# Designs tried in a protein design run: designed miniproteins, single chains, continued (4). Part 40

Each design is a single chain, and the fold is of that chain. pLDDT is the mean over its residues in the fold that is shown.

## One batch from the design tools (miniprotein)

Design m13464
Fold by ESMFold2-Fast:
Structure m13464 (fold): chain A 56 residues (1-56)
Amino acid sequence: VEELEKKAREYFKKAIEYASQAIKNKDPEVRKKFIEQAKKYLEDAESLRKEAENKK
């Protein structure tokens, strides 16, 4: 359970990092890619958090 919680936190951190890179980039195509990556990590973090709750 602790491993899933740790991975969820790491994925949240990655989502924030990608979102920050999207904001700093002026290229629309690059921004879109970073936004998509941020969304993916956010969704994965949510799934891991729910899985950790279900295993208790």
Scores: mean pLDDT 78

Design m13465
Fold by ESMFold2-Fast:
Structure m13465 (fold): chain A 88 residues (1-88)
Amino acid sequence: MLEELRKGLSAVDRPLSPEELLEMFREEARETLTKLSKELDEESLKRKSYSIFSAQMIRLAAMLGEEANKLLPELDKIFEEQLKKVLA
């Protein structure tokens, strides 16, 4: 918890490259969806997954403004890939 909060603060304090941001969101999606897949049924996981994705999109937009639009397709691919892995 504290380590994750510190990691988030570091991202605010020091600008991350687009590649570093996408890697961060990939790891976050993988960890979150894997954890939820153990706690939720498939339908609940799918519903929650869309909320998580929306939150990541909002955070990306808050961090990069208009430049976020260039990364949204890659973020979508990352999230879909991680969701498919936990549902398989």
Scores: mean pLDDT 73

Design m13466
Fold by ESMFold2-Fast:
Structure m13466 (fold): chain A 66 residues (1-66)
Amino acid sequence: AQEYTSKAIELLKAGKPEEAKEWAEKAIEADPSHAGAWAVLGLALGRLGKKEEAKEYFEKARKLAE
């Protein structure tokens, strides 16, 4: 889970939001309680122009991080 999230962050830094989204989805599948994975998915979707979906996943991450 952590490894997949780290890979997704690396891909976002490299300007590859579609690949980052796939790795963030893998992280969520491995551990759906991992707030970082939901946050990275939100960031990837935001980069892809899916602002509404990004907002929902950021809220999910926020609730899990509390």
Scores: mean pLDDT 80

Design m13467
Fold by ESMFold2-Fast:
Structure m13467 (fold): chain A 76 residues (1-76)
Amino acid sequence: SAKEAAKRSAESIRELLEQGDLETARIAAEIAIKDAEKLNLDPEVIELLRKVLEAVEQGDAEKALEYLEKLLEYLE
């Protein structure tokens, strides 16, 4: 399902951030946002993904992980 795809994307972004791969995490977040918009996912999911992207762009991996945790909880 679209929700399960979003959950897998969020888990992948989390793994990349935990490994310190911010550049790949940024690209993955951009793709996840575009996919979520195309699939008309809940606005809260899209907003949380945008906050993850903004945090990654600022180099704040801790903040990005915090938003990803909120997103994963929302997708439960």
Scores: mean pLDDT 86

Design m13468
Fold by ESMFold2-Fast:
Structure m13468 (fold): chain A 96 residues (1-96)
Amino acid sequence: MSPGELEVEITEAMILMVYAVAKTTAPSLLAKLSPEQQAEFEKLLKRIEELVEEARRIVEEMRAGKISPEEALKRLKEILKEVLELMNEMDKIAEE
């Protein structure tokens, strides 16, 4: 395994871990929110789910030899950044 392939696997694992935290905490947070806040929270969670599926496709394309580990890593880092930004927006909704 190349260092680049290992970094891709670590970055995918980080994205999946962040999503797992969001998914497991969502029911308890939603129970405390207004209907309007629930709708916004659900939209952000759905966007995170879409990004997780995109991350899986990127890793599959790398494993199939369609993209380089360097290109896969670049795309996964962009996805991780967006997922973390979405989680921060979810936290703001829970505090308002």
Scores: mean pLDDT 83

Design m13469
Fold by ESMFold2-Fast:
Structure m13469 (fold): chain A 74 residues (1-74)
Amino acid sequence: SKEELLEKILEAIKNNDLETLVKLVKEAMERLSPEEALEILEEALKYAESNPEVPEEIIVVLRIAKQEVEKMVA
């Protein structure tokens, strides 16, 4: 579900697990509608940008994914 994917993405961010984050973001983009994927990515970015401990590389991955999904939302 959308909520389960978001929870897993937030856990990967909290653990600085870039490999798992990339896998989960790809899964969200492949299995969810563009609108649902955008919602998840926006919530994940909000969390990551609110927490100074989150590495820049994680924020960059989320921003790139959001930009790609935004191109699909007409």
Scores: mean pLDDT 84

Design m13470
Fold by ESMFold2-Fast:
Structure m13470 (fold): chain A 58 residues (1-58)
Amino acid sequence: SEEEVRKKRIEELNKIDFEYQKKLAEIDATLTPEQRAAARRQLMEEVLKKIDEIKKKK
């Protein structure tokens, strides 16, 4: 059903958000200011790709 698909999608998105916050904190703790900008950009691109893959799987 569409409701079950939606619930599963929300759960997967919540997991992605949790991992994103965790990795963002690691970037901020371990990298220099110059490296953080590039690392945050890469992390955002990975997150967007994962979100797109979830939407594509329907």
Scores: mean pLDDT 79

Design m13471
Fold by ESMFold2-Fast:
Structure m13471 (fold): chain A 59 residues (1-59)
Amino acid sequence: DKKIEEAAKIAAEILEDPSMPAEEATKKLLEILKNVKLTKENSKKMRPYLIKNVKPVDL
């Protein structure tokens, strides 16, 4: 699932970019999800990659 993994990495980069407004980041993330042809399974596959590339919160 290289395509899904690449999309998740790009999404993580958008989320980590401090210069990008949250509203614009959200729009870009939605476009990435559309390009991956969002399905229930694709969403599940992307979530672990997003967590891996974005700093998690411990609590």
Scores: mean pLDDT 61

Design m13472
Fold by ESMFold2-Fast:
Structure m13472 (fold): chain A 99 residues (1-99)
Amino acid sequence: GSLRSRAASLLAAAGVYLAAAQHPFLTKEQRDADFKAAIDLLYEAARLFVQAGDIEGARWAVEQLRKALETAKEMGASEDVIKYGEEKLQEAERLLAEA
């Protein structure tokens, strides 16, 4: 498939992990893992959209990454997950700015 179709699939997968991370009966370790998975997928989606020249897709992916990070902070994700998410958001914003 195209880079755009791959990026769209990663956005959909990220949504599933983000929803799972918000489930009330998860352990802290499961919640952290689900947030990290969502962050990884959203970052990769943004990168693929930039490579495809789909700037609007990249902006959407970066916005979803920002929202995922804020949700992780609100839900008390570990400092390691938050720091990782902040680094990935900064990288994604830089890629978008250079596109």
Scores: mean pLDDT 89

Design m13473
Fold by ESMFold2-Fast:
Structure m13473 (fold): chain A 80 residues (1-80)
Amino acid sequence: GEAIALALRAIELAAAGRAEEAARAALEAARLALELAKDKETLLKAIAAILLAIGALLTGDPAVALRAAELALEVALENL
């Protein structure tokens, strides 16, 4: 449940406009989701979430952080 909890927290932080904190939480959620990925499609989604989270850290854009968090949540839920 840690990847799910971190992804939900990242979504909450992004909604509050806390872009850097949201991006950091999304990156950790995406990294954990990568470890949970059991097939090629979920692996690619987890990698995409990591790249989006890094993009959010570089730009300070909470919308990019939100997308990273949503994608990480999707991967974590697919492996539940």
Scores: mean pLDDT 82

Design m13474
Fold by ESMFold2-Fast:
Order: sequence, then C-alpha cells, then structure tokens
Structure m13474 (fold): chain A 60 residues (1-60)
Amino acid sequence: SEKIQKVVDKAKELLEEGKSDDEIAEEVTNLVQELKITDKKEIDELREKLLKIKEEYDKK
C-alpha cells in the first residue's frame, strides 16, 4: 500500500508539473522497478489508481 501510494503521488506530481505521458510512464515504470512492486494485486491496484488519475486530468 505504501509503495503503491508513493508511485501514485509521483504520477500526480508529474501530471501537475505538465510532464508528457511518455515522461510520466518512464518515471512510474522506474519507480515500480525500484520499489519491487511485483505482486499481481498491487500491480492491478496501481493500474486502477493511475487510470483514474489520468482520466480526471484528461477531462479538464
């Protein structure tokens, strides 16, 4: 949960800074690798949270 939250917070920060989708994807992928997020449940939760954040930002 803490690892997932750290990735989500980083993605939000990058979106607020106006980083491109490619830059956000690269940073998120690197952080997931560094934090060793390999459990399917954690990966699925992270994907759902990131998708929701992206949809909310794209809507504005």
Scores: mean pLDDT 78

Design m13475
Fold by ESMFold2-Fast:
Order: sequence, then structure tokens, then C-alpha cells
Structure m13475 (fold): chain A 76 residues (1-76)
Amino acid sequence: SMEEKGRELLEKAKKLYDQGNYEEAVKWFEEAVKLMDGELQAEAYFLLAESYYKLGNIEKAKEYMRKAQELRDKIE
């Protein structure tokens, strides 16, 4: 399923994030978030924001933080 593929990509991105490879992690998080909805998508947006913050891209970090917050406001 698309959700299973999204989860696979999310785990790959998390592994890269844990290794400090934020540039590669962002690429996989961006692909993963397209394949999921709800709480998983909100978590992926939050991790994108964290990753962009680590890369010094503050504008992208703020953008994804807003997306994560908007999603959580709709499902909580």
C-alpha cells in the first residue's frame, strides 16, 4: 500500500537523521510525507522542520512546522 511504502521511506529517513545526514534525510522525508495522512504525515512534517532547522534553512523549517501544526489541529 502507499501507507506501507510511506512508512518504509519514513524509517529510511529517520535512520539518516539519526546518523546526522540531514541533507539526505530531507529527501526521503519529502517523499515519505506524500504517501501518508493524519498523525504519520504530521510527524513527518515535524521531522522535516527539525531537519531543515539542522541544515540552517529556517524558512523551510517554519513552513513544515506550520504544516505539522495545522494537521494536528485538524485530527486532535
Scores: mean pLDDT 84

Design m13476
Fold by ESMFold2-Fast:
Structure m13476 (fold): chain A 62 residues (1-62)
Amino acid sequence: MPDPLEVELTLAVMQAAIAEKAGDYETAAKYYRKASELARQMGRDDLAEYFEKKAEEIEKKK
């Protein structure tokens, strides 16, 4: 069975991607930041850094 944190991470990434495709960069950045925090809680620092960089890139787009 998937860990609840893994499910939340997947949902956060999906929401970020949907928002990014819709041009809602504020919402996309918010969900990428949430994904980063969830990845850190799972001990996956590489993923956390990846999502942090994604959020920064998206935030620069407004």
Scores: mean pLDDT 81

Design m13477
Fold by ESMFold2-Fast:
Structure m13477 (fold): chain A 68 residues (1-68)
Amino acid sequence: MEELEKEMQRIYLEALERNDEETVARIQELGREARERLSKAKTEEEKLKIVEEALRQVKELYEESQRR
């Protein structure tokens, strides 16, 4: 959880510095979706799966943003 939040914040700040509005919007959307899914998760296993999937999506977004 903490690792996901830290990575998302770092990517968000870097995108802001580059004026990359598309990446800013996408990272905000991913964060909102992850938080919504986590709020509905009832087991630790469900939460772990949501975090793992969100980290994967964040990593893909970061790699794409670095090519711009």
Scores: mean pLDDT 77

Design m13478
Fold by ESMFold2-Fast:
Structure m13478 (fold): chain A 65 residues (1-65)
Amino acid sequence: SSELKKKGEELKKEGEKAKEAGDYKRAVQLYTEASRLYKKAGDEKGAEEAFKNAQKAAELGEKSG
């Protein structure tokens, strides 16, 4: 559980870096994986936050082309 949460947090940070770099496709992938890990860990709030970040990154990517 704790290990899955830590991995999710790492992937979330990677997703944040990808988003800041304008790599929205990579950000979506990283946030989506983070959300899955949070879900497996039983962290529903963390999973929802990561999923919302993935959706936001996807929207930005689609609007950019």
Scores: mean pLDDT 83

Design m13479
Fold by ESMFold2-Fast:
Structure m13479 (fold): chain A 65 residues (1-65)
Amino acid sequence: SHMERLLEAVREVVNLLKKAQEYKEKGDFSKAEEYVKEALRIMDEAGLPDSVREAIKEAAEKILK
Protein backbone atom coordinates (compact mmCIF):
# COMPACT_ATOMS: atom_id res chain seq x y z
CA SER A 1 0.00 0.00 0.00
CA HIS A 2 1.01 3.66 -0.32
CA MET A 3 1.22 3.96 3.49
CA GLU A 4 3.52 0.92 3.75
CA ARG A 5 5.88 2.45 1.15
CA LEU A 6 5.99 5.73 3.12
CA LEU A 7 6.71 3.88 6.39
CA GLU A 8 9.51 1.86 4.74
CA ALA A 9 11.03 5.11 3.38
CA VAL A 10 10.85 6.71 6.85
CA ARG A 11 12.59 3.68 8.42
CA GLU A 12 15.36 3.81 5.79
CA VAL A 13 15.82 7.58 6.30
CA VAL A 14 16.02 7.14 10.10
CA ASN A 15 18.62 4.36 9.73
CA LEU A 16 20.74 6.51 7.36
CA LEU A 17 20.58 9.50 9.74
CA LYS A 18 21.68 7.22 12.63
CA LYS A 19 24.67 6.08 10.54
CA ALA A 20 25.46 9.74 9.71
CA GLN A 21 25.45 10.59 13.44
CA GLU A 22 27.74 7.60 14.20
CA TYR A 23 30.26 8.65 11.53
CA LYS A 24 30.22 12.26 12.76
CA GLU A 25 30.95 11.03 16.31
CA LYS A 26 33.91 9.04 14.89
CA GLY A 27 35.19 12.19 13.13
CA ASP A 28 34.36 10.93 9.61
CA PHE A 29 32.56 14.06 8.38
CA SER A 30 32.74 12.99 4.71
CA LYS A 31 30.83 9.77 5.45
CA ALA A 32 28.37 11.62 7.71
CA GLU A 33 27.59 14.07 4.86
CA GLU A 34 27.26 11.16 2.38
CA TYR A 35 24.66 9.39 4.58
CA VAL A 36 22.73 12.65 5.14
CA LYS A 37 22.67 13.25 1.36
CA GLU A 38 21.35 9.70 0.78
CA ALA A 39 18.64 10.17 3.46
CA LEU A 40 17.49 13.44 1.82
CA ARG A 41 17.44 11.75 -1.61
CA ILE A 42 15.17 8.94 -0.31
CA MET A 43 12.94 11.53 1.42
CA ASP A 44 12.47 13.40 -1.90
CA GLU A 45 11.98 10.27 -4.06
CA ALA A 46 9.41 8.78 -1.63
CA GLY A 47 7.37 12.01 -1.56
CA LEU A 48 7.19 12.15 2.24
CA PRO A 49 4.68 14.60 3.82
CA ASP A 50 5.93 18.15 4.50
CA SER A 51 5.80 17.73 8.32
CA VAL A 52 8.03 14.62 8.06
CA ARG A 53 10.36 16.38 5.59
CA GLU A 54 10.75 19.29 8.03
CA ALA A 55 11.68 16.90 10.88
CA ILE A 56 14.20 15.05 8.65
CA LYS A 57 15.83 18.30 7.45
CA GLU A 58 16.10 19.58 11.04
CA ALA A 59 17.73 16.31 12.17
CA ALA A 60 20.15 16.42 9.19
CA GLU A 61 21.13 20.04 9.99
CA LYS A 62 21.86 19.13 13.63
CA ILE A 63 24.05 16.18 12.57
CA LEU A 64 26.11 18.35 10.15
CA LYS A 65 26.70 21.12 12.73
Scores: mean pLDDT 86

Design m13481
Fold by ESMFold2-Fast:
Structure m13481 (fold): chain A 50 residues (1-50)
Amino acid sequence: SPEEIAELQELIARLQQEADTLKSNGDYGGARLLEEMRRATEKILQEMLK
């Protein structure tokens, strides 16, 4: 649904912002985990758009 798509897009944006914050603080391990979560969420979004 459009609402679910918007929710996933917002989550992707938040995960990216948090990952960028962790990188700026030198926490590359934490940033990597959030980047992996973002990629998994993007794959879910792509499946929903098929």
Scores: mean pLDDT 86

Design m13482
Fold by ESMFold2-Fast:
Structure m13482 (fold): chain A 63 residues (1-63)
Amino acid sequence: SMEERRKEAFNRAYELVKKLLDAGATEEEAYQAVVDFLVRQGFSREEAERIAKEALEKVLKER
């Protein structure tokens, strides 16, 4: 389902944000990289931006 696909995308985005920030990327760099990743996977830019923002916010809250 689209809901399951979004959950999988969020989990991948979350892991990617965490790896990028741990590697010294800025929040903006991590956000843009994840947006581009999700768009390449077939998400609309609007959906990609929403998922990337939620993933970034979750990672930052857990630091």
Scores: mean pLDDT 85

Design m13483
Fold by ESMFold2-Fast:
Order: sequence, then structure tokens, then C-alpha cells
Structure m13483 (fold): chain A 110 residues (1-110)
Amino acid sequence: SLNEKIVELLKSDTPEAQLEAARLILEAGERGEEVKIDPSLATPAVTGAQLAALLARDYGMKAVLVEAESPEERRRAIQEAVDRGEIPVFKDGLTPEDAAALEEALRRRR
């Protein structure tokens, strides 16, 4: 089952397993499935993926994992993703600054 696989990945203490768990959460959200995860297992990537899945559902968009390291790259990636009809999630999650930039980009698109 999807939930069991996600929990198993989160118990694996590797960055690759954490990114795979985030990706599965985003895919479940795309299907309208809510993944319930124990808060003690929630990492920034997992929390960011859950928030992005909720936003994607609310705006009728697709959530995607995006690579960006600098604040300038993250702002550009957010705007470009929203322009494509996508909600970006970074491997280290969404910061408050990322969330504010995402809200502004979504507001401009509407």
C-alpha cells in the first residue's frame, strides 16, 4: 500500500528515501488522496510536499519537485512552475519566503 511504503521510506534515514517519500505524497495528492503521516516522521521535504499537494488541489494544478539552491533560483523556479500550471516543491521543503512568493505568483496568474 502507498501509505505503508511512504512510512517505510521515512524510516530509512537517507536523502534519497526522503525525496522518494515526498514524490509519492505529491502523486497521491494528484489523485485526490490524502496521506496521513505521523508528525514525528515529518521532515521539511515531506511537510513541503503535503502543503504543495493541498495547494495543487485547491488551485487545480500539479505539484512537482524542483531543484534550486539560491534564493534567486527558487524565486525564478516558483514563477516558472506557476506559469506552467504547477506548484513547485524543493527537496528541503517550502520556506515562509517560498510560500509568500508562491502565493504572489498564484495571485498574478488569477
Scores: mean pLDDT 71

Design m13484
Fold by ESMFold2-Fast:
Structure m13484 (fold): chain A 56 residues (1-56)
Amino acid sequence: SAAELGQRMEDVLKAEGLTQRQAAERVGVSVQTVRDFIAGKLVPGELVPYARKALA
């Protein structure tokens, strides 16, 4: 679900010691897009691969 992917994205950021801004810069999206993904408001295709890494 979107909420689960958002939680996984937050976990990846914490594990890697990355800020939301640094993650946004790496994938070429806005910081607001990262925040909305973590909040479960949307599922941006560019960020899904990063969230999936937390499941491996």
Scores: mean pLDDT 74

Design m13485
Fold by ESMFold2-Fast:
Structure m13485 (fold): chain A 65 residues (1-65)
Amino acid sequence: SADLEALREAVAANPDDWFAWGLLGAQLAQEGRYAEAAEAYDRALSLKPDDEGLRRNRARAVALA
């Protein structure tokens, strides 16, 4: 989707933007792409390991993958 393409471009332009990785994970999860969503959340958590929202979203994506 256009939203996924924009978010992939955003994380490519700034790979240290944990929030953009989190948004990419959320959009992938919304589209049912749970394994890819979990990967995007893992990247976000590598930058922001104590974010409870990211941990919760990752756990849900893994459970639904």
Scores: mean pLDDT 87

Design m13486
Fold by ESMFold2-Fast:
Formats: sequence, structure tokens, C-alpha cells
Structure m13486 (fold): chain A 125 residues (1-125)
Amino acid sequence: APVHVAILGPTGSGKTYLAHKLAFGERKEERLETVEIYQLTLEGHPLIVTVLSGAPELWATVPEAIRRADFVILVYNPSTDPQSIIDEYIALAKAANAPVAVVDSETGEGLDEALAAILEIARRK
């Protein structure tokens, strides 16, 4: 079965750029205004990656996306994004018992750890 990954974070944090970096193999993008869904492959394992807008009007969709996800990636820019909004995303993930990794969009710190965790989940399915 595919691994479901949700990518969350404030508007302009680099979520779309990160989704493209995850893409190994075929990519299919379906855009519903501020929601993007990618079908990707990580080392031969199928992924479904859902990128959610950081827009406040879509905040109500975040808990449902986390419940459907096998793994959550929180993308932030430490130079511009307030810690308080990142703490809210982390709290939502913890409340849903979802595994989460935080990725710095400027340095890419945390990305290798996130990919390793996703791959481990894929291998256990």
C-alpha cells in the first residue's frame, strides 16, 4: 500500500519545493486551488504526498489530513516563520498520534531524517 505523507507549514515556507525534491519516478499533480496531491516513488516504494496551504481559511482541514497521513512533514523558514505557528502544527500532529519531522526550508535540515522515516514505514507495509 502507498505511504501517505502530509506536508504542512506556513504560506511561503517552501512546501512545494520540498514536494518536488521528494519526487523520484512518476509525478502526477492535481491542484485544488491551495491543495496539491502528488503520486511519487521513493526507492521503489509508492508515496501519496498531500501538500496543504498554510492559509488560515484551510486550517480546519489540517486535522483530517494528519489523521489520513502515515507521516507528517512540517516545513518552515526559521528566518521568517514564527515559532508559535510551528508549535500549533506540532500540537495537532501529537494530538492525532502522527509521526512528524520538522524541515528547515533554507538549509534542508531534517529532510534526510524525514525521508529515512518514510522509507522505514514503507518497508513495514
Scores: mean pLDDT 68

Design m13487
Fold by ESMFold2-Fast:
Structure m13487 (fold): chain A 83 residues (1-83)
Amino acid sequence: SFRTDLIRQVNRVRDQSVMDQLRHLVDYVRQHFSRSVGDGMQRIMDRSSTPDDAVQNIVDYVRRNLPPSVSDAVVSAVDYIRD
């Protein structure tokens, strides 16, 4: 499933910084789900002042712009990064 694949991607870079883990998540979304969504998420990261802002802004973006099945998968992966 998309959710399982996102969690596996984050697991591979677990030892990296929060921002680097988010970049890998965004790159996976861009390559395997939607280029436009991945580009939107990257723009949000680039405009965020802190890692915590980037996390919250990405969560807000996906909840407002994507179907629940996809936004729930991304939010789960982001929550996993924050653990």
Scores: mean pLDDT 84

Design m13488
Fold by ESMFold2-Fast:
Structure m13488 (fold): chain A 51 residues (1-51)
Amino acid sequence: GLPSADDLVKAAEAALKEGNYDRAIEFAQRALEIDPDNPKAKELLEKAKSL
């Protein structure tokens, strides 16, 4: 099945923790496509872009 916004947020967080910033950006952007108002996805996207 398709991943949920929460699943993508968790994937972005894990990727960021592992130093995979490009993957973190991709997962956070996908989460925002499902839930544009997701504050954690926005936070992770900005953090990944800043590193």
Scores: mean pLDDT 82

Design m13489
Fold by ESMFold2-Fast:
Structure m13489 (fold): chain A 78 residues (1-78)
Amino acid sequence: MTAEEMLELAKKAVETAKKELEEAKKAGDEASVKALEVLLKAAEEALEYAEKGDVEKAEAALRKGIEEAKAVYEELAK
């Protein structure tokens, strides 16, 4: 993945997470809200690294955030 591709991906991830978080809040979906808050934080961290040209750290931050968001969602569903 190029630095430009990672930057575009990170920007899209932040936009998508913000939109989905707003929709989850309107729906009262607490599990999705908490998972999306974790994902949004990770996407914002990934964007910061991508803006600095650190593709590896940006990708790692986003990947870790996805796993953490999944774990939060699964924990709240049980």
Scores: mean pLDDT 82

Design m13490
Fold by ESMFold2-Fast:
Structure m13490 (fold): chain A 74 residues (1-74)
Amino acid sequence: AAADTAVENVRNGVKLAEGIGKADPELGKKIATALSERARQLADEFAPVDPAASAEIRQNYERAEKIAKELEEK
């Protein structure tokens, strides 16, 4: 389903941002920031139709925001 695909894509994006951020903090931050913005939009879009998927996407964008902040401090 579309919601399941969105959740999986956001999870994969977080893993990518984490992995890249270890080698290139600037690139990792850019990816994490873009991902958090997109995931926030998706969470809002799915909230009225699939609250569970929306909540999971929200957890992942919060994680992406934390990664972006940590990489900015380096």
Scores: mean pLDDT 80

Design m13491
Fold by ESMFold2-Fast:
Structure m13491 (fold): chain A 58 residues (1-58)
Amino acid sequence: GPGEVPLSEEEREEVERLLKEAEELFEKHPNDRKAITRGIGLKLRAIGIEVDAALRSR
């Protein structure tokens, strides 16, 4: 699985919300390329939060 990433409660909650919204976009608009692109963007934003938190903890 992914490595242990030291997230605050607020960061963890934001990541969870971003991922949930991305999944909802994929489920509700599976054939909409713009919605898919937007969902990918949300997932990349969540990854960015995790990367930033990992770098901050070093």
Scores: mean pLDDT 80

Design m13492
Fold by ESMFold2-Fast:
Structure m13492 (fold): chain A 55 residues (1-55)
Amino acid sequence: MVPESSIKGMASVIRSLLSGTNVSDEAIYELARELLAQKVPMSEVLKRVKEKFGL
């Protein structure tokens, strides 16, 4: 199971990348959990965020 602190950290990064958007915190947390479970490197987080939210 992914630690809650890690999920919060990743969610903060995702929220920062989505600054100025109206994406819900719930959607960000779900993506954070998914990326951490898949062990996605930080260098690919921006790409995954853009793919998920159509940016």
Scores: mean pLDDT 77

Design m13493
Fold by ESMFold2-Fast:
Structure m13493 (fold): chain A 88 residues (1-88)
Amino acid sequence: MLEEARELGRQIALAEAAARALEEMGRTEEAERLREEAERARREIREEGLRAGVAEEEIEEALRAGAEEARPLEEEVYEKVKEYLKKL
């Protein structure tokens, strides 16, 4: 559970970097959808953790740890998505 929450936190941080690139390139609807999916995933993992008897604080800490792990990759993802969109 907590390892899954950490990985989700990492994926959400990278998704936010991608959403930032999409928004900057004028693809606002795609950026909004990606952010909405990330927010839904956060709610789902929190509810799943509560059902499994894991404290909400532990889930939130794992999500934050994952986001911190993704920080060095956020700029790379942002730039890579932006370059990919330029080719479309």
Scores: mean pLDDT 83

Design m13494
Fold by ESMFold2-Fast:
Structure m13494 (fold): chain A 111 residues (1-111)
Amino acid sequence: EAEEGAERAGRAAGEGAARGAEAGGAAGRAAGLGAAKGAAKGGAKGGAGAAAAGAAGAGATAGALLGREAGRRDAELGGRAAAGGAAAAGEEAGKEGARAAAEGAEAGAAA
């Protein structure tokens, strides 16, 4: 269940990155990959909440770093936009996964 939430967050982040990559090129794709990996690791080790945080943080950080390294306005704007989209998509998917996991845990405790 936590793994399902992490995979869902990763896929949403990847889709956000694909759209961002069309506008932001390599920066968008890298940000999405970072968000997806963060979500997968967080879900496996810390549950759905960690997956959401991992996805959001990884996407934002990757985009910011790429934008800074580029040092160019167009590359920086592309990196920030892609990181924002990937992080937001990953965060939203992660929150949904966290709610589902919490409901499952409560139902299990009630049984």
Scores: mean pLDDT 47

Design m13495
Fold by ESMFold2-Fast:
Structure m13495 (fold): chain A 91 residues (1-91)
Amino acid sequence: SMSEIKRLTLYLVASSSAFVLIKSLKRKLEEAKKKGDEEKAKEVEELLKKAEELEKKIEEAIKNNASEEEILELIEKLVELEKELQELLKK
């Protein structure tokens, strides 16, 4: 069904977005640590924890055949974390 195809597509989008965000955060954390920027490292580590928690929620949602509405809410939370990372990069 079209509804199922849309849901599966959203599952892929959510999973790949979480993966990319976590990969970026791990890289930024390593950069901050190399520079000795303890405050920035702490801020990035807090975002990384939130991203990893959200990845687990996405994995659980996919496992439980979560609705389109539920997965879209998780994607929105990923977008919010990406915006927070972008703001940290401006500092």
Scores: mean pLDDT 86

Design m13496
Fold by ESMFold2-Fast:
Structure m13496 (fold): chain A 56 residues (1-56)
Amino acid sequence: MLVRLLKDVLGVDGSVMKKGDIAEVVREYEDGTVEVRSLKTGARALVGKEDLEEIP
């Protein structure tokens, strides 16, 4: 599933993923946390569901 970032987020590798960047969902957690992978950089981040927009 593809998602758009609604805010800048810090990747687990220390890189910044920008608001508006497209990422793929790798994993969803029960607490509403989503692990995403940037399509631009391949970096992973943990993001709240509220900070992501699903792309049709």
Scores: mean pLDDT 81

Design m13497
Fold by ESMFold2-Fast:
Structure m13497 (fold): chain A 71 residues (1-71)
Amino acid sequence: SNAERAKEYLEKAIEAIKKKDYETAEKYLLQAYLLTTNPEALAYIAKAGRALKEGDYEKAIEYLKKAIELL
């Protein structure tokens, strides 16, 4: 399902952030965002993307984990 694919991309985004590959993380976030229809999960993905751009990698991972819990 699209939810299962979105969850996979979010997990890959977290892994990319941990490896300091922020460009790859942003690409995975975009794919997850496009596949997500749950409004609360979508809001957390958007917050994670903003935290990533601000350099708050810990908060970005927290928001991504919240999005995964909703999928």
Scores: mean pLDDT 89

Design m13498
Fold by ESMFold2-Fast:
Parts: C-alpha cells; sequence; structure tokens
Structure m13498 (fold): chain A 68 residues (1-68)
C-alpha cells in the first residue's frame, strides 16, 4: 500500500542519513532497513539520536532551513 511505501522510504532514508553521518554502523543501518515494526524502528532511531547528544544538527550537516 501507499503507507507501506512511505514507511519503507523513511526507513531507507533514515538508515542512509545516519550511516553517512557516521552515527550508526553498517550493521545498525541494515537492522533499521530490515525492521518491519515502525515502533522498533522509532525506538532504535531515538536511541541513536540520544547517544549523539545535543549537536545532532551539526553532525547531520542540516540547517534550520533544511528542517523547515
Amino acid sequence: SEKEKIIERIREGLAEVLLDAGLVSEEEAEEIRAERDPEKIHERVREVLARHGGDLSAKLGVTKYELE
């Protein structure tokens, strides 16, 4: 369904962004891509973000403009 395609794209996009920023290992990125439970994906992403503290925007190379 359309909703499943959106979730898949978000999952793949999150895994790529986190891996490119050096915030996760290849193994963790693959786990995010393979996880079908949105709650578990959300929990894992939240854990990764929490591990990297307060300067996440700088680490991801995003500006306030890009987040808007």
Scores: mean pLDDT 67

Design m13499
Fold by ESMFold2-Fast:
Structure m13499 (fold): chain A 65 residues (1-65)
Amino acid sequence: SSTQALALRKEMLELGVEEEVIEEALELARQGNYDEAAKLAREAALKAGVPEKVAERIARGLRSL
């Protein structure tokens, strides 16, 4: 849903994920490529120093769109 996508964008920004990567992940999700969106967001979150459990939660959120 659009509301869920906006919430995920805000959370990823607050956690320090790069805005360009966030937009790429959300665009993949809009195209129905949820697994690639989740993988990209998870890897970017981990690279930004986000804890593994939080990165996995973000990935699940993207798969739920």
Scores: mean pLDDT 84

Design m13500
Fold by ESMFold2-Fast:
Parts: C-alpha cells; sequence; structure tokens
Structure m13500 (fold): chain A 78 residues (1-78)
C-alpha cells in the first residue's frame, strides 16, 4: 500500500540521518546528542510497529531497520 511504502521509506531516511548523527557525535564527542537521536529513532520505530494500518510485510522491514540501528548504536558505544 502507499502508506506502507511511505512509512518504510521514512524509516529508511531516518536511519540514514541517524548514521550521520552518530558519525558527527563520534567526531565531536557529543555522546548526549547520539543518545537522544537514537532514543527518538527507536521510539518512532516502536510506534510504527504498533500501528494497525501498517502491513506485516512492512513491519518486517521496519524490524530489520531497527536491528541495523541497534547494531550501529552498540558499535558507537564501544
Amino acid sequence: SAYDEEMVKKAEQALEELKEVLKESKKTGDIELAEKAYETFIGNLDKLLKDPKLSEEAKEKIKKIKEEAEKLYKEFKE
């Protein structure tokens, strides 16, 4: 559906933005910026995963995006 495509695309774009924030935070040492960006991102994805309008197929794609973000954030903290 158009809604599924829009939500997955927005999540993918948000992941790319998170990658840039994590990279900048690592460069500047602004750990709080990275933490807030990550928490906001995960919260938004969790909200999408609870959305009854979103198909199971789209939710599977969102779960993969969430897993990638969790892996990136763990690597950032190391």
Scores: mean pLDDT 89

Design m13501
Fold by ESMFold2-Fast:
Structure m13501 (fold): chain A 113 residues (1-113)
Amino acid sequence: DRYIEMAKLFIEAAEAYEKEGDNDLAALEYIRAGVAYAKAGDYEKAIEMYEKAIELAKDPNIKALAYLNLGKVYAKQGDYEKAAEYYEKAIELGTGELKEEAKENLEKVKKKM
């Protein structure tokens, strides 16, 4: 699966940034790895990657991006309550287009609850 291979490359990049102390860049690479795992249908590994990104990120917009993607994965799994919780966190921390996307996704999952 090409997405699994891409995810591994993003994880290698993230680990390299962590060793350099570039935690925000590491978090962005973990988000990319999570997106690749989600596209491969490996939601468990996608969640793990987004959680690592949230732990490492200092920039609240990077945390918000990880929360938005966590919400999307839980929504794909039909866990609309958890999806809503993570979209709310993305709204609290995010700005601009990311915040508006999180609000739109929150409204969509509320209609399915």
Scores: mean pLDDT 91

